# Designed miniproteins, single chains, continued (5): the designs that were tried, part 59

Each design is a single chain, and the fold is of that chain. pLDDT is the mean over its residues in the fold that is shown.

## One batch from the design tools (miniprotein)

Design m18163
Fold by ESMFold2-Fast:
Structure m18163 (fold): chain A 94 residues (1-94)
Amino acid sequence: MVNFSKEAIDALLSASEDVFKKLTLFALELVAKIEGKPFNKKEAQEKVDKNPAGTYSGALLRIVGISLENPEAAAEAMKKLEEEILKLALPEVK
């Protein structure tokens, strides 16, 4: 099963609403790229703004579904998503 590092989970839970929306949009773009589907940024942004948590969860479930037929692509997507979480949610503010 897919499992995020503690650092990625903590970062996601501490993310601001703006950062979380950016992460959700990134997750949708990753899923579209893996599925070979066109990505409409405007439509995706509207979905994210309406329900960021539900949209993010939906993207993760789709990656899990992909893992049943292409585990390597799903693993790479989860790795990229974790890297984006750490990059956006942990900017050092001092």
Scores: mean pLDDT 72

Design m18164
Fold by ESMFold2-Fast:
Structure m18164 (fold): chain A 63 residues (1-63)
Amino acid sequence: NKIYEAHERALRIALKEEGLEHLLPIALELLERHRKENPEKAVSVLELIEEAKRVAEEAEEAR
């Protein structure tokens, strides 16, 4: 799936540029979830990054 590969590549680049490479596993899980649950809905790489930040912050607070 060319569009999925493009989103994954864009996500990897964006996270590297932001210094958030440690969030890549979370962001990829969110992308896969979106693809399975909303395959016809467009998703923003920026929205995935913001959601990954939120998930990581909540995990830190739950400690």
Scores: mean pLDDT 74

Design m18165
Fold by ESMFold2-Fast:
Structure m18165 (fold): chain A 88 residues (1-88)
Amino acid sequence: SAEAEMREALERLRAAIEAGDLEAALEAARRLGRLLPEASEELRYEIRLALLEFVQAGNEVARAAARVLGEEALRVGAEGFGRGFLGL
């Protein structure tokens, strides 16, 4: 399911951010952004909060991932959530 794919991508994103792996983080962020229109409101909120926690801690990889996720989400029509990620 799309939700299962998104949860897998979120776990991959968390691992990449913690490892400082920019390439892996951006790839996971792009996948999440593309699938965001299919996500429940609860899952969208969960993804946003996870990235927000890393960004508030000063993690530059997470900030780059949030930007890429937001840009991709806007591209697929999830405008409100896309702008939310760009504002992190």
Scores: mean pLDDT 83

Design m18166
Fold by ESMFold2-Fast:
Structure m18166 (fold): chain A 89 residues (1-89)
Amino acid sequence: SVEELLAEAREEFDRLVEYARKGDSDKMIEEADRLAELLRQLKEAGHPQVPVLATSAAIALVGEALEQKDPEVRDKMIEAAKRIIEAAK
């Protein structure tokens, strides 16, 4: 259901931010890809919150990237943000 997809997207958002804070780039990318897939499904269902969810996730990732000292992990955070925004288009 759309309600289940929305709940799953919010849970993936929380996990994505947690892995970003930990600097776990591999798990962060995995959660970003899962969130992107859920956002694509919600978009196909016509859910109005997709742009807000995608933008919020991208802002959170960019915020963590600004605090990140490892440039490789920072680049992965920016890449994750891009994947999420593309899924919402």
Scores: mean pLDDT 84

Design m18167
Fold by ESMFold2-Fast:
Structure m18167 (fold): chain A 64 residues (1-64)
Amino acid sequence: AEERPLSEWVAEKALELDPDADPEKVREVARRLVEAGVFPEGFDPTLPPEEMLEELARYVLSQL
C-alpha cells in the first residue's frame, strides 16, 4: 500500500529511540495502541509527524 499504517510509523520511531527493544513486541504494542485509540494525554493527531511519533514511541516503549 502507498500509505503505511500509523502503527508502523510509531514502531519504526520506537526502534530508532531504543534499538535494543524487541521489534516484534514494539510492533505489537504499537498496533494495539493505534487499534484501541489509546494515546498519551494531550495527544493531538494534528501535531507535526515527528513530534507526534516521538511521543507515541516513548509511550509504546513505556508499555514494554
Scores: mean pLDDT 71

Design m18168
Fold by ESMFold2-Fast:
Structure m18168 (fold): chain A 84 residues (1-84)
Amino acid sequence: STDAVVDAAVAQFDAALAQQSASFFSRSQAVAIARDALAQTPGLTPAQRRRIVSAFVADLATRGDMYSRSQLVAIFRRAARRAL
């Protein structure tokens, strides 16, 4: 289901953020980590991965320059739901 795929993508992204040992992330760092996490997420087509990244980048562009892990996870979940 779409919900299962969204949850899998979010789990991969959250785990990837945790491995960075950082409390805050820039937009470029967040986008790079999101691309890597989506590459490791099963059940997504290349087109779906591109749509999620585009939605995520668009949301980040309307906000500040630095983000916590919890903020990024929430924004990424919304982007994944919009894209799928």
Scores: mean pLDDT 87

Design m18169
Fold by ESMFold2-Fast:
Structure m18169 (fold): chain A 81 residues (1-81)
Amino acid sequence: EEEKLIEEALERLRQDHPWMPLGEARRGARELVEKAKKENRKVTVDELYQAGLDAARAYVQEIADKLIEAGKEFERWLAER
């Protein structure tokens, strides 16, 4: 049942945000399911959608931050020349 809810949430994410790293979104959704099982509560598709979106956004932000830092390093290197 939980796997079906995850796939439903990911299908909505794919349609709404086709740019999204679905692997990271799937991981975030699965982490929420595992947390909910430990808390002995049910998850909704909307909660899984949000967890997947948050995980994917965090991943994209991390990549963006690394690219920004690499760009600053490159600019510093150029300024030395």
Scores: mean pLDDT 82

Design m18170
Fold by ESMFold2-Fast:
Structure m18170 (fold): chain A 58 residues (1-58)
Amino acid sequence: TILSREQVEAARKVLALAKENPELTKKVMKENQGLSDEEVEEGIKEAEEVLARAERAL
């Protein structure tokens, strides 16, 4: 599966914002998706790896 360049750019901006505001990100994810703090941290790490792979495929 290949992400478009626009999708990769949007995801990078969201990820950067999440890394700058980790407490807010955890709060939002807990309220909207019921995720734990640990699950949010794992999700951020996984998103970084997925984006890095997608960028190398472009």
Scores: mean pLDDT 73

Design m18171
Fold by ESMFold2-Fast:
Structure m18171 (fold): chain A 71 residues (1-71)
Amino acid sequence: APSPAELVAALKAQLDAVRDAARAEGLSVAELAQRLTALRNAALAAHPDLPDEAVGEVAAYEEALLREAAA
């Protein structure tokens, strides 16, 4: 089974890919937020045993991507 650190790294890469796809499609920040939240919810459903610190790190990364998109 992947470690929490490996799962966080994989999720960050998936969030980056969603951000890049949204940018290429010219999506709004709100549409990007919906896609990132959907990915995060799917990941949490697949990995309910993720530690709180790992969940927090993914959440902080999502916030950073949204902040960058809004700038």
Scores: mean pLDDT 84

Design m18172
Fold by ESMFold2-Fast:
Structure m18172 (fold): chain A 86 residues (1-86)
Amino acid sequence: MREELEREILEALGNIYASLGDLYAKKGDYKEAGKLYDKAGDLFEEAGNYEKAAEYYKKAAEYYKKAGDEEAAKEAEEKAKKAAEK
């Protein structure tokens, strides 16, 4: 079914972005790592995987803070809180 395929594709993309986030975090590119984890969270949220979405939004907030981007960090923290409530 279309919805099942969309969910599987979104989860696969979320895993790819999460892995890229891990790579950039290890390289010390914290701003890019934060963006990649944030996108992974968005993809997991669209897939209905709120547990993974909350996890990656929290990682995004952590790396945004390391990069000095307090506004992006607060936004990611809010997304994590909303995802965790589902």
Scores: mean pLDDT 86

Design m18173
Fold by ESMFold2-Fast:
Structure m18173 (fold): chain A 103 residues (1-103)
Amino acid sequence: DVKEEAKKWQEENKEKIEEKLQNLPSQEELDKYRDEIVLENADKSLAESLVKEIEEELELDEEQRKKLLELAYELVRNAEGTVEAIEEIKKKLLEEAKKLIEK
């Protein structure tokens, strides 16, 4: 669940979040920054979930997993939040995972 993973990340990074929020000069900027953190955490959680689904189909070592996760995060961050976009990302991740295993 993306919300549970985002909440866990927020708790683990509470001090860093509070430091950045404390330095914002206005309530409007504070609210905007809170929304941005939530979206970034959601993207990261979705990327982790997609990589986990690929791991169920293919055996990945630590190095291969890290590379795939980095790619997943970039693709998720730049994509529209549609089911079709997510399916295209998953397909691209599966193709890249296969290439990593071949080497």
Scores: mean pLDDT 68

Design m18175
Fold by ESMFold2-Fast:
Structure m18175 (fold): chain A 61 residues (1-61)
Amino acid sequence: PKKVALVKGDDKKKAEEAAKKLLEEGFDEVIILIGASDEEALELARQLMQQGYEVTLVNVS
């Protein structure tokens, strides 16, 4: 299964730095969620898991 990280935060630069590190650590895809609610992030995670992805949620401030 492909590994996907969802990076949630309000700071785009911090989210992009976190995304770069996660890709270097072996995640296949990273999705950056700027300004998204916790409910929106969890719903996206649920949809991706239903499609067979391994999903990790990461919060950045």
Scores: mean pLDDT 83

Design m18176
Fold by ESMFold2-Fast:
Structure m18176 (fold): chain A 59 residues (1-59)
Amino acid sequence: MKILDPELRAKEEALLPGHEAEIARLEARRKAGEASLAEEIALDLLKISVELTKEMLAG
């Protein structure tokens, strides 16, 4: 099990709502056909990052 230090854990937990909001924003842009290639890549990376962060925070 990967143990995060308390400061890193608190920082990652504080960033999760913002990352989830950004995912929702980028998903809406992709669905509207307005997302750039960079935005599509950012969306995929953010989804992976959020899932990995949730796995690390789960205990």
Scores: mean pLDDT 77

Design m18177
Fold by ESMFold2-Fast:
Structure m18177 (fold): chain A 77 residues (1-77)
Amino acid sequence: SMEETKKELEETIERLKKLKEELEKSSSPRAPDAIEALEEAIEALERARESGDPAEIREAALKATAAEILAIGAELD
C-alpha cells in the first residue's frame, strides 16, 4: 500500500541520516563524496515521500542504493 511505501521511505531516510552522521566523524578520503551522495538521496526520498509518485520513488530508491554503496566503501577505509 502507499502507506506502507511511505513508512519504508521514512525508515530509509532515518537510516541514511544515521550513516551520514557516522561518516561525518570518518577520516576516510572517500567520506565527503559519500556524505554528498547521502544528502542527495535523503532529499530525493523526502520529495518521494511527500509526492507518492512512483517515478520519484524509483529514482529516490536508486539514489539511496548508490549512496549506501559509497558509504560502505568509505567505512572500509
Scores: mean pLDDT 87

Design m18178
Fold by ESMFold2-Fast:
Structure m18178 (fold): chain A 57 residues (1-57)
Amino acid sequence: MKKVTPEEVVAAMRELMDREGRFPTLEEIAEKLGVSPEEVEKVLREAMERGGIDFER
């Protein structure tokens, strides 16, 4: 399983969102990047904690 950066995850999410017109699932992002949904969730959580994305709960 390869490691991905928060920037790669955000870029994949944006591409999928532009293409589909909706928020992609973790599974869709993971499939695009060739990693597990668990890895995507971990990377997104780290990016959110650092303010790299503005999807606060």
Scores: mean pLDDT 71

Design m18179
Fold by ESMFold2-Fast:
Structure m18179 (fold): chain A 80 residues (1-80)
Amino acid sequence: SEELSRLALEITKEAVLKGGATAENVTKELHKRLPPEVAQRASEILKEIDEKNRKKGLSGLSVEEVTQALEQAAAEVAAE
């Protein structure tokens, strides 16, 4: 979704300005901009991605990873 990609870009940029595109900073921005159910599920997905990336020596979340989490969370919440 172009809307979700644009939102992910805005969220990631704001998280970077607040100290880095960490799961913690991205989660705070999600809860300001999305319905609670979507924000909560996206936060869970992003925490898993961040943990997996850390095990590979990677740091921070990319816009693409935030977009993927938002798309998955929105689809899962809409299916309920």
Scores: mean pLDDT 82

Design m18180
Fold by ESMFold2-Fast:
Structure m18180 (fold): chain A 68 residues (1-68)
Amino acid sequence: LTREQLEQLIADLEAWVDWAAGRFPPEQVAELRELVTRARQALDEGKLDEAYRLIVEAMRRYVALVQA
């Protein structure tokens, strides 16, 4: 994955988290927001593999949240 692709995935996750806000429990939304923030931080630091791992974890948690 390129930096540009990771930036797009983070933007998509930010939109998903914003959509989930007010629709799901605040604590679970906050956990997702924290993961997305950490992914953006890793990307800004040039840690592409770490950013990707955090994005995958955020996606897993998002899926678990919407399936609950």
Scores: mean pLDDT 83

Design m18181
Fold by ESMFold2-Fast:
Structure m18181 (fold): chain A 55 residues (1-55)
Amino acid sequence: MKEKIIEKFLEYYKETGGNIFEAIRKTARDFLKEGVDPRLITEAIIEAKKIVEKE
């Protein structure tokens, strides 16, 4: 699950032209709607942010 959240965040980040806040909003919305644990969503988004900050 964590890998899917990271992948979706990176997809939204690319789609929004590098808008981190919009990528967070869209990713969190999708996975919260699917009933994923908010803690896991937060951890996955933090990891995804580290990936984009290295690029």
Scores: mean pLDDT 81

Design m18182
Fold by ESMFold2-Fast:
Structure m18182 (fold): chain A 65 residues (1-65)
Amino acid sequence: SMEEKIKKLEEEIAKLRAEADKLVQQFNDASAANAPRSEIDALANQISAVQARIKKLEDELKKLK
């Protein structure tokens, strides 16, 4: 049903937001610790990928409401 699809999308978005928040914290901690550039870049790439996925799901959710 449409309601089940909306609920599933909202739950997936919430999980991805929690993942993004954790990655941002890891990025900030790594940056403060002057971690290797490769580690900083990897975290930045992961954050970008998760944010892009959130955007896609939010756009999909908006079309269903």
Scores: mean pLDDT 88

Design m18183
Fold by ESMFold2-Fast:
Parts: structure tokens; sequence; C-alpha cells
Structure m18183 (fold): chain A 89 residues (1-89)
């Protein structure tokens, strides 16, 4: 594999781990609106990373990178909501 392919595969794995951790953290949020928004962002990130994996398997590194970048943004937004909620308690 090329270095770019290896880096993208590593980023996909990290996003998948982050999604799992984020969903688990969401279970601890007592506000149902905040919990629902966090879960929705996690599901969107999971969908994007699945699409990125398909693009990567087809050799479309440009599309894979774009989808991974978007998935990482969704995870960051979800984590920011969790952090803001925990800081308020």
Amino acid sequence: MSQEELDLEARIALVRMAVAITKKAAERIPDPQVRERVNKLAEEADKLVSEAEKALRQGDFETARKLIDEAEKKVREANALIDAHLAAQ
C-alpha cells in the first residue's frame, strides 16, 4: 500500500473508534435533546467513514480524504457538545 492509503486507513479506524466512544459518552448525557444531537452527529460520521472506506477500496483517494475530513468534523462537533455539557455540570 502507498503511504497515503495507509494514512487514510488509519484515519478511518480512528474515526470508527471515536464514534464508538462518542456514542458511549452520549449515554451519560441526561438532556435528551443534547444526547439526540450527539448521537445524530456520530451516526453521520459513521456513514461518512463507511463511504470513505468504499472510495478507498476503489482507489479514489481524493473522495476518501474528503469524506474522512467531513467525518472528523462531525466527531469534533459531537465532542464539543459533550464537553460543553460536562463543563456546565
Scores: mean pLDDT 86

Design m18184
Fold by ESMFold2-Fast:
Structure m18184 (fold): chain A 74 residues (1-74)
Amino acid sequence: KKEELKKKAEELKKKAEEIRANTQRSVDGFAADAAAHPELAPFFARGAQRETAIGDSLVKKYEEEAKKLEEEAK
């Protein structure tokens, strides 16, 4: 059971990395849209800000849960 906790912690860390990568792709997409349509730049900036906030929240959640599982696995 201790090994299961370690495995779950590693899976959560991997999910956090995937979320970071996906959030960055979304932000890059909004930046490209803003460059193509400057008149809508504030709209795309809000979209990027929202995606960043959601992504950061999920990454923090998964990282904190992984740390908790690692402590339980000691």
Scores: mean pLDDT 83

Design m18185
Fold by ESMFold2-Fast:
Structure m18185 (fold): chain A 65 residues (1-65)
Amino acid sequence: SEADLERLVAFARELGLDEATAERIARASLAVAEALYQAGLIPEELVLPIALMLLEGDARAVLSR
């Protein structure tokens, strides 16, 4: 949802990403988590937790390169 996206963008910015990078990574992480839900692999309540986990991993990779 848009509210989930806003939460993910805020979290990415707190990790030190610029606004544009935060939005790109947040959208990608949420899209992956939502795809897993639509495929029946995770329940709806895990969409945001999984997206946050993916976003944190990607943010760390970007910040360490």
Scores: mean pLDDT 85

Design m18186
Fold by ESMFold2-Fast:
Structure m18186 (fold): chain A 68 residues (1-68)
Amino acid sequence: SSMEKKKHEDNADKIGEDTKKSLIDAGASEDDAERISTVLRNLYLAGVPESGIKAASKTLVATIKEQK
């Protein structure tokens, strides 16, 4: 239903916002954090499970922290 789709979209927005914040906090530029979080949000909307998106986000955050 449209309500289920809306909930999925709202969760995608939250994932995007949380990911962007985590990337900025890890030391990514605002532009890079925006682009990366948008990709992960879109992958979630395309059917990648939330667990997969969270794993990818954690790996990206760790990688950025190591390159400081």
Scores: mean pLDDT 85

Design m18187
Fold by ESMFold2-Fast:
Structure m18187 (fold): chain A 69 residues (1-69)
Amino acid sequence: SSMAERERKIRELQEKMRETAKELGAQMDEAVAYGHQVDWKRATELYTQYVNEGAERVKALRDEIEAIK
């Protein structure tokens, strides 16, 4: 029971990591498009914010997975 519950929780966290990576990719693409169309300085700020936020979210999820293993 406990091992099956752990495995399910790990799969849920892995799915969250995939969704987080997908969201980050879309945000990075939007920031680059904004740079081409409007403002490279602001685009660079947004890109950096998205990468940093995404990295922190992925790290938190990875740490949760490692804590469960």
Scores: mean pLDDT 84

Design m18188
Fold by ESMFold2-Fast:
Structure m18188 (fold): chain A 80 residues (1-80)
Amino acid sequence: DELLAKGEEAARLVEEAYRDLEERGELSEEAREKLRRAEELLKELGEKAKTTKDPAVKEAALAAIKKVLQVQAEGGRRLA
C-alpha cells in the first residue's frame, strides 16, 4: 500500500530527526532534511485524504497521518 508506505517513511523520518535533536540539543542539517521530506509526504497524504471519493482510501490516508502526528507528539514530549 503506497499510502501506508508513505506514512511509515514519514513517521521514521520524524522519529530519527527528533532523536538527533535530543542527542545534539539542536537540529542538524541531516535532521532538517528528514523533517522536510516528512513534510512533503504529509502534504501528499493530506491531499489524498481531501480529494479521494473512496472511504477506504481516505481512512488509510488519515491513519497514516495520525501515525506521523503521534510520533511527532512523542518526540516533542521527550524534548520538553
Scores: mean pLDDT 79

Design m18189
Fold by ESMFold2-Fast:
Structure m18189 (fold): chain A 79 residues (1-79)
Amino acid sequence: SVAELEKQAETVRQQMEAKTAEYDALLAKAKELKKKNPFIGESMEFGAEAQRDKAVAEYTQREDELRKQAEELREAELA
């Protein structure tokens, strides 16, 4: 149903927000570490940024697909 697809999209959004918050915390720690140990801090920052960007892209695409499916189903019910 449309409601089930919308609920799945909301769940994906919440999972993305939780995952990006986790990476944002790692980025904050990496920036603090970078002040004391630039090499290790920079390595951690690079890794966390790459994983965050990948997570945002993957979750956003999944949410968008679910919302498009919900809209298509809604349109079909109106036709």
Scores: mean pLDDT 85

Design m18190
Fold by ESMFold2-Fast:
Structure m18190 (fold): chain A 58 residues (1-58)
Amino acid sequence: KEKEIRDLQLQITNEDFVILAARTDAEIEGKTDLAEREIEESTKRREELEKKLEELLS
C-alpha cells in the first residue's frame, strides 16, 4: 500500500506541473480560456487523486 500511496503522490505532482504549464502558457500567449479549461480538468483529476490518497491513509 506504500507503493499505491507513492504512485498517487507522483500523479498529483504531475497534475501540479500541468496546471503550472497551463498558467504559464496563459501569461505568455494570453489564451486564458484554453488554459482555464486545462486547469479545470487537471484540478478535477488532482482532487480525485487526493481523495483516493486520503482514503488509503485513513
Scores: mean pLDDT 77

Design m18191
Fold by ESMFold2-Fast:
Structure m18191 (fold): chain A 85 residues (1-85)
Amino acid sequence: SMNLERAALNQVAALGRVVRLAVEEGRGFRDIPGGNPRKIADEELREEAREGLAVLDEAAAAGLIEYTRGTTANGIPVFPELRLV
């Protein structure tokens, strides 16, 4: 649907913002939960990226986009390359 396509594009933008912020802060994503502010922020960034990727997966399954995703060696999500179908 058009709403799902728009949601996917918004999530790609959100994912791009998350990746850019992580790179600019030099922190990357972390798997370890923690009680300090930096670890909490890293976990929040990772959750936003996971949510964005889930929306992209749904849009791809619906045939609205084609994309590839992955992570860097440091665990930072790469911005997906996508094409509207």
Scores: mean pLDDT 57

Design m18192
Fold by ESMFold2-Fast:
Structure m18192 (fold): chain A 80 residues (1-80)
Amino acid sequence: SKEEEIEEFKKKAKELAKKILEAVKNKDVESVEKYRDEYFELYEEALKKFENDPEAKKKIEEVKKEIEEEISEEIEKLVK
């Protein structure tokens, strides 16, 4: 279902966010770049999948904003 596909995207996005944060903590720039690229690829694939569904696209964009805000907050805690 559409709801299950959005939840699957959210689950995968959160897993990549966790990997990005762990790489930041380890000062592993190469892994940060790798997982960030995988995250953007996942996001673009989700947008393409729902290209004709504005409601689903909006939900995907809201998940992206939520995940990116969470990553930003955790990075601020790690560097200070």
Scores: mean pLDDT 83

Design m18193
Fold by ESMFold2-Fast:
Structure m18193 (fold): chain A 55 residues (1-55)
Amino acid sequence: SEKAESAVNVLKGSLENGGSKEEVIKRAEEAIKEGLGGGSKEDNLEALKKFKESL
């Protein structure tokens, strides 16, 4: 979805701005578990999956 693509771009930006791959993934998983960041859990899980596949 368009929301998932936007979320992937945010995660990529965090990595490019000096975040480690493992830390970015960990924070995303924690945010999804806690319901942070808005959007549906499904959209956020798809975004994380696409981010992992893009690495």
Scores: mean pLDDT 70

Design m18194
Fold by ESMFold2-Fast:
Structure m18194 (fold): chain A 96 residues (1-96)
Amino acid sequence: DPEEEGRRLLEEAERLLEEAEELLREAKRKLEEGKYEEAIKLAERAIELARRAKELALEAMKLGVEILRAIGLVLRAIGLEIEAELLIKKAKEKLK
């Protein structure tokens, strides 16, 4: 059933985004503490999870399931990737 499959993909995408957001919060805290290498590792992990969540949401969109929710998750993932990449850049500048 494409509807059930699409809903499972969206639920997994949402779970991954929640985990990525928590990792990014920890990365920001590590950055403030001067733990730049730890901040980079956490932010890189957040990017990995956000990219996976985006792929799952796009797959749900292809199945025609909850398209507006899927779009919201894709945009959330993109925003998280941008924020994490900016954090990595800032941390790397502090290490130079």
Scores: mean pLDDT 91

Design m18195
Fold by ESMFold2-Fast:
Structure m18195 (fold): chain A 55 residues (1-55)
Amino acid sequence: SAEIEAKLQEVLEKIKEAKEFAKKTITDPKELQATLELLEQLEAEAKAAFAKEAA
């Protein structure tokens, strides 16, 4: 459980870093929005997958 929780936090932190990098790097508003939406979807999917493993 604790090990799975630690791995989830690691994944979420990497997604957070990717969002910050995208905001600093992507100048096209449409491309930035699409990238952030994809990262938000991946974050939700990661949380759901780890919740299923913890149950």
Scores: mean pLDDT 81

Design m18196
Fold by ESMFold2-Fast:
Structure m18196 (fold): chain A 80 residues (1-80)
Amino acid sequence: MSKEELREKAKEYEKKAEEAEKKGKYVEAAEYYAAAALLYKAAGEEEKAKELFRKAAELLAKSLPEEEREKVLKAAEEYL
């Protein structure tokens, strides 16, 4: 894929993530945000990738037991 195609695909996933989040589908939203972040990273947009990875981790943490939340949030810090 060209960097342009990667950015367009990333925006599509980001929009799907936002829609899933508004519906309370936190796991699905996190998956879409993570996919968008990977595409932005591949397109060279590091800052957007970090922002979306962090958001994905926070949404995953909301859907996990207390013990697993810390692990997910710590993993997100590795991208910051």
Scores: mean pLDDT 78

Design m18197
Fold by ESMFold2-Fast:
Structure m18197 (fold): chain A 69 residues (1-69)
Amino acid sequence: KEAEELLLKAAREGRPIPESVPQELVDLYRAAKAAVEHDAKANGLPVPSDELIAEAAITNLRALEEMAA
C-alpha cells in the first residue's frame, strides 16, 4: 500500500508523516513507538529505529486486516 511506503520513508528520513497516510496507521505507529520506548527504557535496552517501529505498526495493521477478511 502507498500509505505504508510513505510512513516507512518518513520514519527512515526523520521527516513528518504525510497527511495522505491514514490516521489509523499514524495512531498505530505512535502507539508502537511509545510502547517500544517504554519497554526499552524499563529493560535498559537501546530504542529501536523509527523505521523498525514503523514496520511493526504496518505488520500489526496487516494482521488486523487479515483477521477481518
Scores: mean pLDDT 76

Design m18198
Fold by ESMFold2-Fast:
Structure m18198 (fold): chain A 115 residues (1-115)
Amino acid sequence: SAEAAVRARLEELIANTPHPTLRAILQAALAGDEEARRLLAALGTLLAYRQYEVANVATPEDRREREEALAFLDAVLPGPETEALLAALDAMPDDVQALLVGLGAIERERLEAAA
């Protein structure tokens, strides 16, 4: 099932995530925590935006979504944690980043459907 596939991806990512704050967010999201799921969606948006920017295909809508994601992170995480988390994301292997983008997109779709 799709739910089982998402769970498997979260468990795999948790096992391979070196950053304690990101691991905690993933564990909370796996447990169904709504704030953690919103954080995952925001992180996925930031990673996707970076890919769009590198490819020179970012739209004004993509830029607004990135700004909203950063504002949400700033509201819920202390500044030093936000900077450390972004640095950790930049250091992750491409396959791990792709997994986070995919999970973030799923959580964004879920949140939009629930609104």
Scores: mean pLDDT 74

Design m18199
Fold by ESMFold2-Fast:
Structure m18199 (fold): chain A 97 residues (1-97)
Amino acid sequence: MSVEEILEQERDEWVRTALELIEQGLKLAKENGDEETAKAFEEAYRVLREAQRRGIDPWTALGATLLAALAVSYMKRGDFEGAIEAARLLTELLRRS
């Protein structure tokens, strides 16, 4: 099995994981009443769903998963500025791919 075939199979799993992480971050932002953070996560979710529909490469999908995980990590630590930055970087990554 080639690396390329493995990456294609993992892509869909990474995109699903990234979407679940963004939904978790959005829930946390709404529970904290942070409208700016909630909007950043909503935008990241929208752009990731659009990228998923158009076809996303495996490396971009992996990067999106890592940035989504980072954003949620910042949320769990109460670092809303860090969460917004990570969510915006995720959105920028997806728009450049």
Scores: mean pLDDT 85

